# Designed miniproteins, single chains, continued (3): the designs that were tried, part 89

Each design is a single chain, and the fold is of that chain. pLDDT is the mean over its residues in the fold that is shown.

## One batch from the design tools (miniprotein)

Design m11277
Fold by ESMFold2-Fast:
Structure m11277 (fold): chain A 111 residues (1-111)
Amino acid sequence: MESLAEVLLKLIKEIKKKLEELKKNPADKKTIREIEILIGMVLIVAGVIETTKGKISQELLEEIKKEIEEVKKLAKEILENPEATEEAKEVAKEVIRTAEYALEVLEKHLE
């Protein structure tokens, strides 16, 4: 059984993939909905980690931080795209907020 932090890393990587798809088609309602579902999953997993006495390795935390920075960069590119719908911009803002929350939770479980 993989750790919750490893599950979180996989979810962040999937969000990154969906943001790349949304960048190519910034009006795609299906991709926006898929990102919203992934955000919900990240919030659930991060919430469980926050309530659980667990430890995360420095190596895994650094990998998640790297993926979060890439996700935040992609979300910012969507926010700066004049062809992006208001729905796409709102989901990009929510991705940034969710990624920052997940990172804060994980950093509290380091050491």
Scores: mean pLDDT 84

Design m11279
Fold by ESMFold2-Fast:
Structure m11279 (fold): chain A 62 residues (1-62)
Amino acid sequence: MLTFEFEVDGVKVTATFEGTKLTVEAEKPLTEEQKEAAFKKALGLIHEYIKKLLEELAELLG
């Protein structure tokens, strides 16, 4: 399980990834545009996390 906390237009958002399910929760209701932005940002953070793991593995091996 992977959890990220971030903000969209000053609204605190928590994204939780449980392997096959991505849940995005906000401290207040988001607009449709903000929901899309939050989902894209959560996916970006997941991708960056994977890249960082690969970089750390390369550093440990090198």
Scores: mean pLDDT 78

Design m11280
Fold by ESMFold2-Fast:
Structure m11280 (fold): chain A 66 residues (1-66)
Amino acid sequence: GVSPSVFEVIDEMRKLAEEAKFVNEEERKKILDEVEERIKAILETHALPEEMIEEFKKILEELKKI
């Protein structure tokens, strides 16, 4: 199973991705870096199911397209 805290982090990442659409380019780059670092830390610390890893990958891809 996945802990509730992991779902909270995913929701927070999605919220940051949405907010990134409304900020300037410099702030967007900072948000991208922060989200990427947090996702990497979670993946290194937790053994996540493949479906969860794919969700993080989708969030990163969405941010990179902004």
Scores: mean pLDDT 72

Design m11281
Fold by ESMFold2-Fast:
Structure m11281 (fold): chain A 98 residues (1-98)
Amino acid sequence: SEEEARRLAEEALRSLKKAVETAYNIVKDPNATDLEKEIAVALVEMTLATQINIAREKGHEELARALEQARPGVIEAVKNGDFEKALELLEEALRRAL
C-alpha cells in the first residue's frame, strides 16, 4: 500500500540518517585513522544493503531500486567526507520512490 511504502521510506531514512551521523562522528576527528574511515563507510554500506533487502522482501521494489541507484553516490559522498550531500541524495531517492 501507499501508506506502507511511505512508512518504510520514513523508517529507511531514519536508519540511514543515523548511520551517516555515526560515520561523521567517527571521521570528524582530524586524527581519524584509515581503519576508522573504512568502518564509517562500511556502516553506511551495510545499512543501505539492509534497507534495500527490507524493501525488496516487503514487495516495495521501487523503493529498493531507488536506494540501489542512490548507493554509489551516497558511498562516494561519505568517502569524500561530504555528509550533507550523502543525506541529500538519500532524501531525494526516498522522495522519488513515493
Scores: mean pLDDT 85

Design m11282
Fold by ESMFold2-Fast:
Structure m11282 (fold): chain A 143 residues (1-143)
Amino acid sequence: DDAQRALLARAARTLGDILKTLESNRSTASSLITSLISSSGSKLKALADKTLSYLDKAVQFTREAYRRAVAGGTLEDVLHLVAGAVGYLSDAANSLSDLSSTARSSGVASASQLSQLDSIRNTVQDNARTLGRIARDLLLASA
């Protein structure tokens, strides 16, 4: 009980920090993507909408994981939510790669915009790795 509470409290602190980063990245991605698609074809809009949807789901799952960890939920509940967030961040990183590639090949993005997309993708991948470590720690503690 006390060991589980200590682990959940540690997870809650890290989840809270990541949540703030993910919310900031989602806002930055939304602004950049909206700028890119405002004069672009329907294919870029579809990729952009998909990317933002995955980021929104990653934020939602991380927020719920944080809420459950703070409220003293089970290690299993927090683990499943964190694992879900990792999956959505992976999907978002892949979608960002596709968006960057398509924007580059269509000539609609500046070098600066492409660099910003790559920066967002790298941050999303780093956040996925950090959440993956939390998931692993929770899994090992539940075994």
Scores: mean pLDDT 85

Design m11283
Fold by ESMFold2-Fast:
Structure m11283 (fold): chain A 68 residues (1-68)
Amino acid sequence: PAREASEEERERAEELAERVREGDEEAYEEASRLAVELSERGQIRLATELSVALLDYAVRKVVERKEA
């Protein structure tokens, strides 16, 4: 039984996800680290929400790279 994420942690994750969706590379690194930390703490739901934003960013990067 993992400890539930605080409201502050949830807000931070949501803010990072929004920034990642806008292409902020620093936010991508922060969100990646936070997703791993949350997953290790058993906060799978919040980690999954961040992972969705990370996946969207990764797909966008791959498309842009093929055009470069």
Scores: mean pLDDT 75

Design m11284
Fold by ESMFold2-Fast:
Structure m11284 (fold): chain A 67 residues (1-67)
Amino acid sequence: LVEQAKELERQGEKAYKDGKYEEASRLFLEAAQLYAQAGNLEQAREAVDKSREAREKAEKAKKEAEA
């Protein structure tokens, strides 16, 4: 579980750097679920925070494109 969560977190960070914020948010959320299942609540919380930040950036970009 933790190994898979780490791989998803790395993929999420790469997507974030590439500007794929929606994809990054989903990957971080999946990593958070796996960390929580493994009992690593601190890493799960960190991944949730990263997912929220990515989602905020995606929402901002979408609103600017619709204007």
Scores: mean pLDDT 79

Design m11285
Fold by ESMFold2-Fast:
Structure m11285 (fold): chain A 91 residues (1-91)
Amino acid sequence: MEELKKLLKEGASREEVLKKAFEIRKEEFSEKSKEVLAKATAEGDARVAAGEMTEREAAALVTGRVLRHIGDMIQELLEEIRKIEEEVEKE
């Protein structure tokens, strides 16, 4: 994450660093989100077909999986920024 370290050393705000971190990882996050959506949809469809849940319950499961994934991505970005801030402070 050399670009993020450079921004922090140049006095960029946390907001600017977070925005840059998101832009750098945007394509990776998009691909992961598509995979999570596909897997959650397949799980929901299989459970509906097995009579284990309704279509509405399956939609709620898919929504829950996607929201958890978004939360995990945000936490991962914040943790990455914290590690870079720690490294910059040591320099």
Scores: mean pLDDT 79

Design m11286
Fold by ESMFold2-Fast:
Parts: structure tokens; C-alpha cells; sequence
Structure m11286 (fold): chain A 100 residues (1-100)
């Protein structure tokens, strides 16, 4: 239901904010993914796979155009991309539920 999806979105937003505050974006991304999959199961996995493909394509293009970025900056951007992919997947699932 829409209420469950919105509650999940709020939880993911809190996880992402905590990850940014403590500098552990990779751990935040893993926690957000686990929560998404626990809530939506296979539908969540498919939405995440589609979002990851789009975010990864955009990120790799950005990294190729910016060769001056350090390895640490590249890893941080990849971790941020994982969080963005989870957020995009949840947003699409909410839109799909609202159309039902």
C-alpha cells in the first residue's frame, strides 16, 4: 500500500542522511537496499536493478569525463549512486501503487 511505501521512503531518507553525516555511504546504501527488498521483495529487486542500470550508466559517463577525480572521490560517488538507485526504485514503486 502507498502508506507502507511512503514509510519506507522516509526510513531510506533517514538512513541516507545518517550515512552522509558519519561518512559511511556504503553501509547506508546496503541498509537501504535490505529495507527495500524486505518491503517489496521481487518487485523491489526489479525496480532496483533498473534504477541501478540507469544510475551506473550516468555515473560511468561522469567519471570518464572527469579523469582528475581521486580514487577516494570515485568510490564516494559510486556509494552515493547506490543510494540514489534505491531512492529512484522506491519513488517508481510509489508512483506505480498510486496508479492502482
Amino acid sequence: KVAEARALYEQIAAIAAAGRANGDLAAAAREAEALLLATFGEEGRRALEEARREVEEALEKYLAENPELSEEEREELRAQGELVAVAVAVHRLIEELERE
Scores: mean pLDDT 77

Design m11287
Fold by ESMFold2-Fast:
Structure m11287 (fold): chain A 65 residues (1-65)
Amino acid sequence: SKEDAEKSARAAEEAAKRGDAAAAGTAMYQVGLSGGDIKEARKGVAAGKAGDAEAAARYAQLSAK
């Protein structure tokens, strides 16, 4: 659901604030599963795997709208 996608996007942003790129990427994957924008969620997962927490957080916001 959109609510679940927004919750997961917030989790990705909090992980990014902590510098935890892996947790941010995992939360972005959950955004996709919850009905957010799959293309943006995939970019967030890729950023998380690459260790780019800022990019992961940006894609979290894009995927949840």
Scores: mean pLDDT 77

Design m11288
Fold by ESMFold2-Fast:
Structure m11288 (fold): chain A 62 residues (1-62)
Amino acid sequence: MEEVEELVRAAEAGDAARARALAARLVKTYGRDEVLSQLVELYHRAPPERHAAILRAITLLE
């Protein structure tokens, strides 16, 4: 889903406010389990330099 890429990019940019807003919107729209699943799939496909930002995005789902 395109929106999880935007969430990870906000986390990579250090834009905490945007990242939190995107995480909340995605959870409301798709549900936490679906968003978490998409982030885990992205983590496995992503190069190591993106892993920290993806993990930060996952923590925003509480």
Scores: mean pLDDT 83

Design m11289
Fold by ESMFold2-Fast:
Structure m11289 (fold): chain A 120 residues (1-120)
Amino acid sequence: MTRASGLLAAGRAEEAVAELEKELAEGMEPTAVVYYELGKAYYELGKYEEAIAAYEKALELDPEFVEALINLAKAYLEQGKYEEAAELARKALELAEKRNNLLLQGKAELALKKAEEKLK
């Protein structure tokens, strides 16, 4: 568990951003998880454009990062980009189904349902 993930769990999103930006600045090669946590922190702050950019960086490093796909879909939902959200949620659902991960399947299905309800 990183210090940043503990801060996010405590609702301290601004502090989580500061810790993650410090980790990125200290010259260690960033991991998909670091960008994913940064995206979550920006999302909690309502900074959806920054959240999207961070999730896209996570997916650049790990294209099959299902949790990043789900959270990117959620960020697109907040921006009213329902077609893009639905496409990402479907991809996340397919990957979660292949992995037999019921928790991620449920999260992806919920994101997809929310996007599809807005497209009606």
Scores: mean pLDDT 84

Design m11290
Fold by ESMFold2-Fast:
Formats: C-alpha cells, sequence, structure tokens
Structure m11290 (fold): chain A 59 residues (1-59)
C-alpha cells in the first residue's frame, strides 16, 4: 500500500503544520508551499480530514 502510505504521510504533515501554525493563520497557498503540493491537492486533503473528523485546529 505504497500510495496509501504516501497519502497518509502527507495528511499527517498537513495536520502537524496546521497544529504548529494555527489553522486560521495558514492559507492553502502556504500549506501547498510547505508540502510541495498544489493548492488543489491541499484542498482535497483538507476535505478528507474534515470528513474524517480530524480537522479541529480552527478556533
Amino acid sequence: MELSERTKEREERLLALLEERGYAHTTQREMAEALGLSPATVSRHLRRLEAAGRLRFAP
């Protein structure tokens, strides 16, 4: 499950970034820049995390 592991690692990095910087102060552009992804890819990961109930860094 190489692709699944890669996707999970990116999601964990995104969560760590949001936790470190704060969701309200981190734009999709900044997330994309930090992770080396497109803003569209970041948007998809955020949507998945929100659907899974893991996105709880918003004030």
Scores: mean pLDDT 70

Design m11291
Fold by ESMFold2-Fast:
Structure m11291 (fold): chain A 100 residues (1-100)
Amino acid sequence: GAEEAARAGEEGGRGAAEAGKAGGERGAGVGAAAAGAAAAGAGAGAGIAGGEEAFKKAGEGAGEGGKEAVRGAEEKGAEGAKEGGEKAGEKAAEGGREGA
C-alpha cells in the first residue's frame, strides 16, 4: 500500500545518499552515477510495495532527485551527491504515496 511504497522510497533514498557520498569521495562523477543508480532502485522498490502506479510515480520522483544529485555532485562533490540522494528518496516516497 501507500505506506509500504513510501517506506521503500525512503530506504532507497538513504541508500542513494550513502552511495553518492561514498562515490563522491572518489570523484564527483562517480558519486553522481552511484546516487542515480540507487535512486532508480528506490523507484523499483516502491513499485513492488505499491503497485504499477506507485512504481511510475516513485520512478518519476527518483528521476528528479537523480538529476539534483548529478548537479549537486558537480557543484559540491560528495556533499552534493549525498544531498541529491536524500532528495531522490524524498521524491520517490512522495510519488509512491500518490500512486498507491
Scores: mean pLDDT 66

Design m11292
Fold by ESMFold2-Fast:
Structure m11292 (fold): chain A 58 residues (1-58)
Amino acid sequence: SREEKIEAYLRTLSDAEIRSLVALERKHVEELKKLNHPNAEEDEEEFRRLERLAEEIL
């Protein structure tokens, strides 16, 4: 599944790299929301999934 692929990828990263990835993706979603980009909601859902999986691993 998509979640299994994300989790597998996160497990190849250090804790610092995971935190950096989450911070960068959060910033990207915030910029899309400011621009009222049509993909903002979809990218926010993907980000929330990433954030949840990262918290389970850290």
Scores: mean pLDDT 84

Design m11293
Fold by ESMFold2-Fast:
Structure m11293 (fold): chain A 55 residues (1-55)
Amino acid sequence: SRKEIFILLLEIAAEAGLLVAERSRARGTPESLALAERNEEAARRIEEEIRRLRE
C-alpha cells in the first residue's frame, strides 16, 4: 500500500539521519555536535510520525 511505502521511506530517512549524527559526533567540533543533535531530533520526530501512521 501507499502507506507501507511511505513508512519504509520514513524508516530509511531516520536511519540515514542517525548515521549522519554518529559521524558528526565523531568529528567533535561544536558545529558537528550541533548537526548531530539536529539529525537525532529529526530521527525522533520521524519515528513518532511512523507510530502515528501505524496507530
Scores: mean pLDDT 87

Design m11295
Fold by ESMFold2-Fast:
Structure m11295 (fold): chain A 67 residues (1-67)
Amino acid sequence: DVAEGIAALERALAELRQQLATSQQKLNDYVAAGDTEKAAQYQAEINRLQTGIDGLEAVLAELRALA
């Protein structure tokens, strides 16, 4: 069922977007605190999450086109 797949991906995207927002806030906090090591770790996490979001959005667009 394509609709179940779409719903699952939409939930996964919502979770990743929430994680991205949290990681962005953490990055801003550590940059303000001058903690360059923690800031670099959260920047890497943000880059990873953004790549995942972009990939899932592309798959979701394909599935919606086939539905």
Scores: mean pLDDT 87

Design m11296
Fold by ESMFold2-Fast:
Structure m11296 (fold): chain A 68 residues (1-68)
Amino acid sequence: SQAQQLLDQGKALAAQGKLDEAIAKYQQAIALDPNYAEAWRNLGLVLLAKGRHGEAVQYFKKAQELEA
């Protein structure tokens, strides 16, 4: 799916340390599929890496809700 392709692009960017570009790709994946738990989780992980802990926790909770 297009959402999965965007998630994969985001993961590749995050692995390169391009955290802001990774965030943009994860946000695009979520825009296409708001129930894509893995995209919410990866967005949280990148925000955690940027020191944005409060936002990261919110996105981890969203991923958890979608997997319940």
Scores: mean pLDDT 89

Design m11297
Fold by ESMFold2-Fast:
Order: C-alpha cells, then sequence, then structure tokens
Structure m11297 (fold): chain A 55 residues (1-55)
C-alpha cells in the first residue's frame, strides 16, 4: 500500500495534487501512521526532483 501511494504521488501533475492524494490516502488508510505517509510523499518528491536535476 505504501508503494501504491508513492506511485500515485509520482503521477501527480504538481505538488498541490500530490498533497491531496496523500491526504485522501491517509483518510482511507488510518492504520498508516502520519510518519509513513510523510515518508512516502518525501520519497516521491525526491525521485521527481532527481529526474529534473539530472539536466
Amino acid sequence: MKEELIEKLEKAKNIDEAIKIAREFAKENPELSPEEISEAVRKALKKKKEKEKKE
């Protein structure tokens, strides 16, 4: 499920959309800690930025 969140976040068009996806996912999966969701968001954003930076 964490992988699903990361995948959806990577497909987000912008950071605002990524935040919305993360919040909705958190509401649907209350068993996941806020820290785990935050970690997934951070990993997705980092991966996206690394792709942009390689140029």
Scores: mean pLDDT 71

Design m11298
Fold by ESMFold2-Fast:
Structure m11298 (fold): chain A 67 residues (1-67)
Amino acid sequence: AEKEFEADVNLALLEIMLAISKINNDQETAKRLEKILDEARKAYQAGDYEKFNELFEEAKKVFKESL
């Protein structure tokens, strides 16, 4: 059950990263994060937490590169 809670928190963080990119008018980063978020939601619904974590790490890298 802890993995579900961690995934819920990380999904919220992904949505926050996307929102920040949109506020900063970084359309390229926003598009990349939207694609990752869509795939992460699919992995989450499938219960594939390993795939979800890989996508979350990719999103963090994309977001950090935009700073």
Scores: mean pLDDT 83

Design m11299
Fold by ESMFold2-Fast:
Structure m11299 (fold): chain A 64 residues (1-64)
Amino acid sequence: EEERRERFLDLVAKARDAGYSREQIAELLRKEGFEEEAEKILTDPQYWRDVMAEVAAREAARRA
């Protein structure tokens, strides 16, 4: 399910770039079928940091 994870990270990155708050990103993810990930983003600060680090790493790899 790498495709599902890639879609999740792309949605997070696009919503962040559009100026969405963490709460707004979670609502978008919930609508797109990422309900568990959305809840973890809101309730687990470490999970949010890990997701943002993964987004940054993917962006760096795409720019390289």
Scores: mean pLDDT 81

Design m11300
Fold by ESMFold2-Fast:
Structure m11300 (fold): chain A 64 residues (1-64)
Amino acid sequence: MSEAEREGERAAQLHVQGGPISLDEVRALTLVDVSGLSYETTAGILRISVSTVRDRVRRARELL
């Protein structure tokens, strides 16, 4: 799985007003809120679990 090389190493926290937010959290939120995709579809695109997508979206909404 090639996603571990980029997503794992590049899942850095961006320091924004209101606290740090990861690129992974922003991607999950964008796919769900902007593209209107389901958690299941987003999980498939990002190659992560549905529970991880749900947590990432929740975190991003809390910070944005």
Scores: mean pLDDT 69

Design m11301
Fold by ESMFold2-Fast:
Structure m11301 (fold): chain A 79 residues (1-79)
Amino acid sequence: ALEEGRQALASKDYEKAVKYFEEALKKDPNNVEAYTLLGVAYYQLNEYDKAIEYLRKALELDPNNKVAQTLLEEVEKKK
């Protein structure tokens, strides 16, 4: 699921990436990478509120996640 989601991101199929990362979270609800990559996918879809929600969840689990911190700052500027 995670690897399939990363492949979908690489192909710019952001809706497909969301589905794979949501499947990854169903199997492991504490998967920081899946929350971070959901934030990336929703940001690319211009779904800024959802991107913020998932990036905040990633930071609740790992406050030092630089990717989630940086992207959250970018998304908040767009809202």
Scores: mean pLDDT 83

Design m11302
Fold by ESMFold2-Fast:
Structure m11302 (fold): chain A 60 residues (1-60)
Amino acid sequence: AEEELSKLSEEEQEIALALVEELLSLDPEAAIKSIEESLPTADEKGQKIGKAVLAMLKES
């Protein structure tokens, strides 16, 4: 998770952390699945943020 976060800007890290906090309030398995399904259709920035969020959710 920290390795993926280090690839992001400070702004992108804030977005990723906010998303993790919000998604942890849901079913974690459903959140992980939703992100994995969205990743292939995301732009390059969205893929970086999505990968960081996925890594953090899986480590939680």
Scores: mean pLDDT 74

Design m11303
Fold by ESMFold2-Fast:
Structure m11303 (fold): chain A 55 residues (1-55)
Amino acid sequence: DLEEQYIELLKRAGFSEKEAKELAKLAVEKGLSLKEVREIIASSKSYEEIKEKIK
């Protein structure tokens, strides 16, 4: 499940369970690939910045 993979990536990046689930759901809804999500995490410093980049 892509959503579960995104949750694990976000948790490893230091986000809470709740933040990771919310961002993972948005990434799946926008049709982002695992590669795109990794790039967004690597280039972002906060929950709000990641959320904006997923749009």
Scores: mean pLDDT 81

Design m11304
Fold by ESMFold2-Fast:
Structure m11304 (fold): chain A 61 residues (1-61)
Amino acid sequence: THGERAAEAALASGGSPAAAASAAWEVKQMGGTTDEAAEKALALGQAGGSAEEAARQILSG
């Protein structure tokens, strides 16, 4: 769940897909799907940004 939050934050920031993928990995650990978050991040990652920092912030909390 917090992994989903991290992915959402990363996607909203329009950062790198790597950041959202990291968050998505946590989502999968909780029974979610990494693919959906990673794909969304991929689209937003092209826009550029620092979603990676947002995702890491939430993951560390």
Scores: mean pLDDT 53

Design m11305
Fold by ESMFold2-Fast:
Structure m11305 (fold): chain A 75 residues (1-75)
Amino acid sequence: MVEELIKKLSDPDPAVRAEAARKLGEIGGEKAREAIEPLAKLLSDPDPSVRTAALEALMNIGGEKALEALGKVKL
C-alpha cells in the first residue's frame, strides 16, 4: 500500500528506500501523489541508487508538484 511504501522511504537501509521509491513509481499517478514530497527529498539522498529511483518515480507519478521537484535537478 502507498502509506507503507512512504514509510519505507525513511528506512535506514538505502536498498529499502530505493525499492520503496521504485514501487511508488510503478503505482504512479494520483494514487502516489502523497509520496511526491518524500520522493523529492530522496533526490538529495547520499546513495545514487536511491536518487535514481526517486527521479524515475517522480517522472512516473507526474503532476505539478512532481514537475516542481524535478525542476530542482541540476542540468
Scores: mean pLDDT 77

Design m11306
Fold by ESMFold2-Fast:
Structure m11306 (fold): chain A 79 residues (1-79)
Amino acid sequence: MVSREELDAEVKDALAEITGYLLGQEEDPEEVRRLVERLAAKEDKDFVIKALETGISVAEKLGREDVAKVLREALEQLK
């Protein structure tokens, strides 16, 4: 059975994916830069990486290459 701590970790992982979906759907690349900077300052590296990877995938599917580029640049800086 999943412990509370394990469930909390799964919720955190799901929140990273949800955050990524929201970032990838954002229409303003300047707003995306601002949100990514805030996210990187507030959240741990693994959370941010997962959110950025999800956001890149979503932005690419939506044809938002301007947003996808901003997210890829942020991911490169976190390597």
Scores: mean pLDDT 79

Design m11307
Fold by ESMFold2-Fast:
Structure m11307 (fold): chain A 55 residues (1-55)
Amino acid sequence: MTTEELLKMMEEGVSPAELAERLLRNTDDDEKAKFISKLTGIPYEKALEMIRSSR
């Protein structure tokens, strides 16, 4: 899944938990980091570091 696709799911009211599962299963680390960066406003590099620390 792409970052744009994940953002669409978010605005359509998909639950945060369900969205997180899609992030873990169907999204690579780069796309996850971009999505989290856009959603939270933190820098991409910090989002990527958070993902890496999660295993």
Scores: mean pLDDT 73

Design m11308
Fold by ESMFold2-Fast:
Parts: structure tokens; sequence; C-alpha cells
Structure m11308 (fold): chain A 57 residues (1-57)
């Protein structure tokens, strides 16, 4: 899925900027709370964070 692949790339690009990652996740369709959860589960791994976001959607 192109959107999911783009999400992973965006998250990887901004891996050192947690606020930016959260903003990207919220634009993907997550709530503030879900975005925080996805970041928590992904903990430094953009692919894990993207997968968590997909599952929470």
Amino acid sequence: MKEFQELIEELRKNADDREKVKEILKKYGLTDEQADEAIERGKGDPERTALAAYLLK
C-alpha cells in the first residue's frame, strides 16, 4: 500500500523529532491519544510505529 509505505518513510525521516512524528500520525487519522500509543509501542523504530498506527486506526 503506497500510503503505508509513505508513512514509514515520513516517520523514518523524522525519527529524531517526536512532535513531528505525532503530527504525521494524527494526519494519518489517529487521535492525539492513539498517536502517543503508537509512538510508545514503536519506541525508536519507524516501521513498528507505522504498524502500531495502522492497527490503532
Scores: mean pLDDT 79

Design m11309
Fold by ESMFold2-Fast:
Structure m11309 (fold): chain A 56 residues (1-56)
Amino acid sequence: GPAEKEAEIEALEREAVRAYLEGDYERAAQLVVEAHTLLGKPELGRENAARILALR
């Protein structure tokens, strides 16, 4: 349901932040795409992922 979807998005966001802080930009970008896809915003997810990957 909606609460389960929100919890999954929050978990993906927490993992993305952790990966980003660890310098794993590829993992962070992947998790950002997954979170945004669940939000119904896949294009925004791809744009944000591209910005993260530019930090490599």
Scores: mean pLDDT 85

Design m11310
Fold by ESMFold2-Fast:
Structure m11310 (fold): chain A 85 residues (1-85)
Amino acid sequence: TLYRPSPALLALLREAGETRDVYTLDEIVQAIGEYILRNKLIDPENPTIVLVKGTPLGELLGVDSLDSRDPSVYMAGLARHTTVA
């Protein structure tokens, strides 16, 4: 299934180096993963925690941090910012 990102998510994908307007969910997750790695948002003392406070990703999801062991917050955030194309 192809999804059209909201303007806020699309802006984040552009910062991640993406140029398209329509994506699969896997492509969106992969691009955000690259954004996290490139910006060094993973907590070096606890690599299951992603520190997103003060970043466009944190503003998009409405959280200060993400736990990689609980994807529910992340997936709910993406669902609010995608529409089936």
Scores: mean pLDDT 78

Design m11311
Fold by ESMFold2-Fast:
Order: sequence, then C-alpha cells, then structure tokens
Structure m11311 (fold): chain A 97 residues (1-97)
Amino acid sequence: MDELIDDIIENVKKAVEYEEKGEREKFWRYSIKAITSAFNLGAEAGYVSPEEVEAVKERLINRLKEELGDKAEKFIPYIEGAIDLGYLAGQLDRKYE
C-alpha cells in the first residue's frame, strides 16, 4: 500500500506541475494516473478492513496537504472519491468470488 500512496502523491505533484505550465494533456494524464492508483488503494485497503480504508485515506490526505499545501485541495475530493469507489468495487468482487 505504501507504493500506491507514493505513486498517487507523485502523480498529483506532476499534475500540478503541468497545470502550472499550461500543459493540459499532461495534466489530465497524471490526474488520471493518480485517480487510478487511488481506486486501487481503496480496493487493496478494503480487502484488509473498512478501518484500513479510512486510515490510508487520512494518511494520504495529510501527506498531500504537507507536500502540496493549498494546491492539493482541488484534488482531495477526487482522490477520496476514487478510494471510496475502489473499496466498493473490492467489496462487490469479494461477494461474488
């Protein structure tokens, strides 16, 4: 899970960098990568427990705020939403395995 958290943070940092440069296509590319990794994080943490989902979500949001400050704010709802969707998808798969 730490690798997924690091991947999400790296991709959000790159998305911010490319947005500041006006490079929209790269901004979207890295934003989608961050969202995809967040979905995978939610699914993986959900396989452990619902409490782990909340714990990794809090850790990730705190690290995003620490490393990007105010620039993280607009990404937070999308990252949280992706984690929640990943968790729900993982729960569905477990029920039908």
Scores: mean pLDDT 83

Design m11312
Fold by ESMFold2-Fast:
Formats: C-alpha cells, sequence, structure tokens
Structure m11312 (fold): chain A 103 residues (1-103)
C-alpha cells in the first residue's frame, strides 16, 4: 500500500518538524514566534480547504501540544491524494534541511 507508506513517512517528517519548532520555542522563542508558527499552520491547512482543522492546529501549537498536532496532521494527510502527500513530503524535507543548515 504505497499511499499508506507515504502517509507514515510524511507524518514522521512532520513529527521531526514539530520537534524542531518546539525546541526553538523552548530555547529562543518569544510569544510572537509562537503566534507566528500557530498562524503559519492555520494558513497552510486553510489553503488545502481544511480551515476547521487549521483552527484546531493553531490552538494545539499555541498550547505546544505535540500529540494533538500529530493527530490533526494525520487526519489531514488521510484526506489527501497520493500526489498531494508526495508534494507535502518534498516540502517538509526542504524545510527540515533548511532548519539543519541554520544551526
Amino acid sequence: DEKKKLEEEVVEAFRKYVDLVLEYLEKDGSEESLKKQAEAIYNFLKTFGKEELGEKAREAMLNKDKEKLLEIFKEFVESLSEEEIEALLDTLKIVLERAEENK
């Protein structure tokens, strides 16, 4: 099941992204940085027509609730086509690479 493998891979990439964001917010993050990350996740999900999930993700990010963010993201990914999941995975890999370069 290629789609299921892609879903698992993209969820794992998102988990790593959330870990990096929360690590940043714990060490150097301000309230402004937290709000910016929350709004970024909201706007991202809204662009996929998932505004209600975006609102939940924004709240979860503001609460630094990693488990809730992963639940929301898994639900979002399950709603996507295989091609959309591949594009999302490619985007997350680029974001993760850039985060590592800026250490």
Scores: mean pLDDT 80

Design m11313
Fold by ESMFold2-Fast:
Structure m11313 (fold): chain A 60 residues (1-60)
Amino acid sequence: LEEEIEELEKRLEELVKEEAKVVAELAANNSPELLKRLMDIGVEIVKLAVELTVLKKELK
């Protein structure tokens, strides 16, 4: 359980960093491909955040 939480937290950090990079690129160049990538990352972040919340509640 703790190992699962750590893995999800690490993945969430990676996605947040990637989101920041895509946002910076999108600010410099409005590309439909970058916008789609940003949306996909956003969905994955929300999914991981929900999973982390559930697992952390089970830990306590």
Scores: mean pLDDT 79

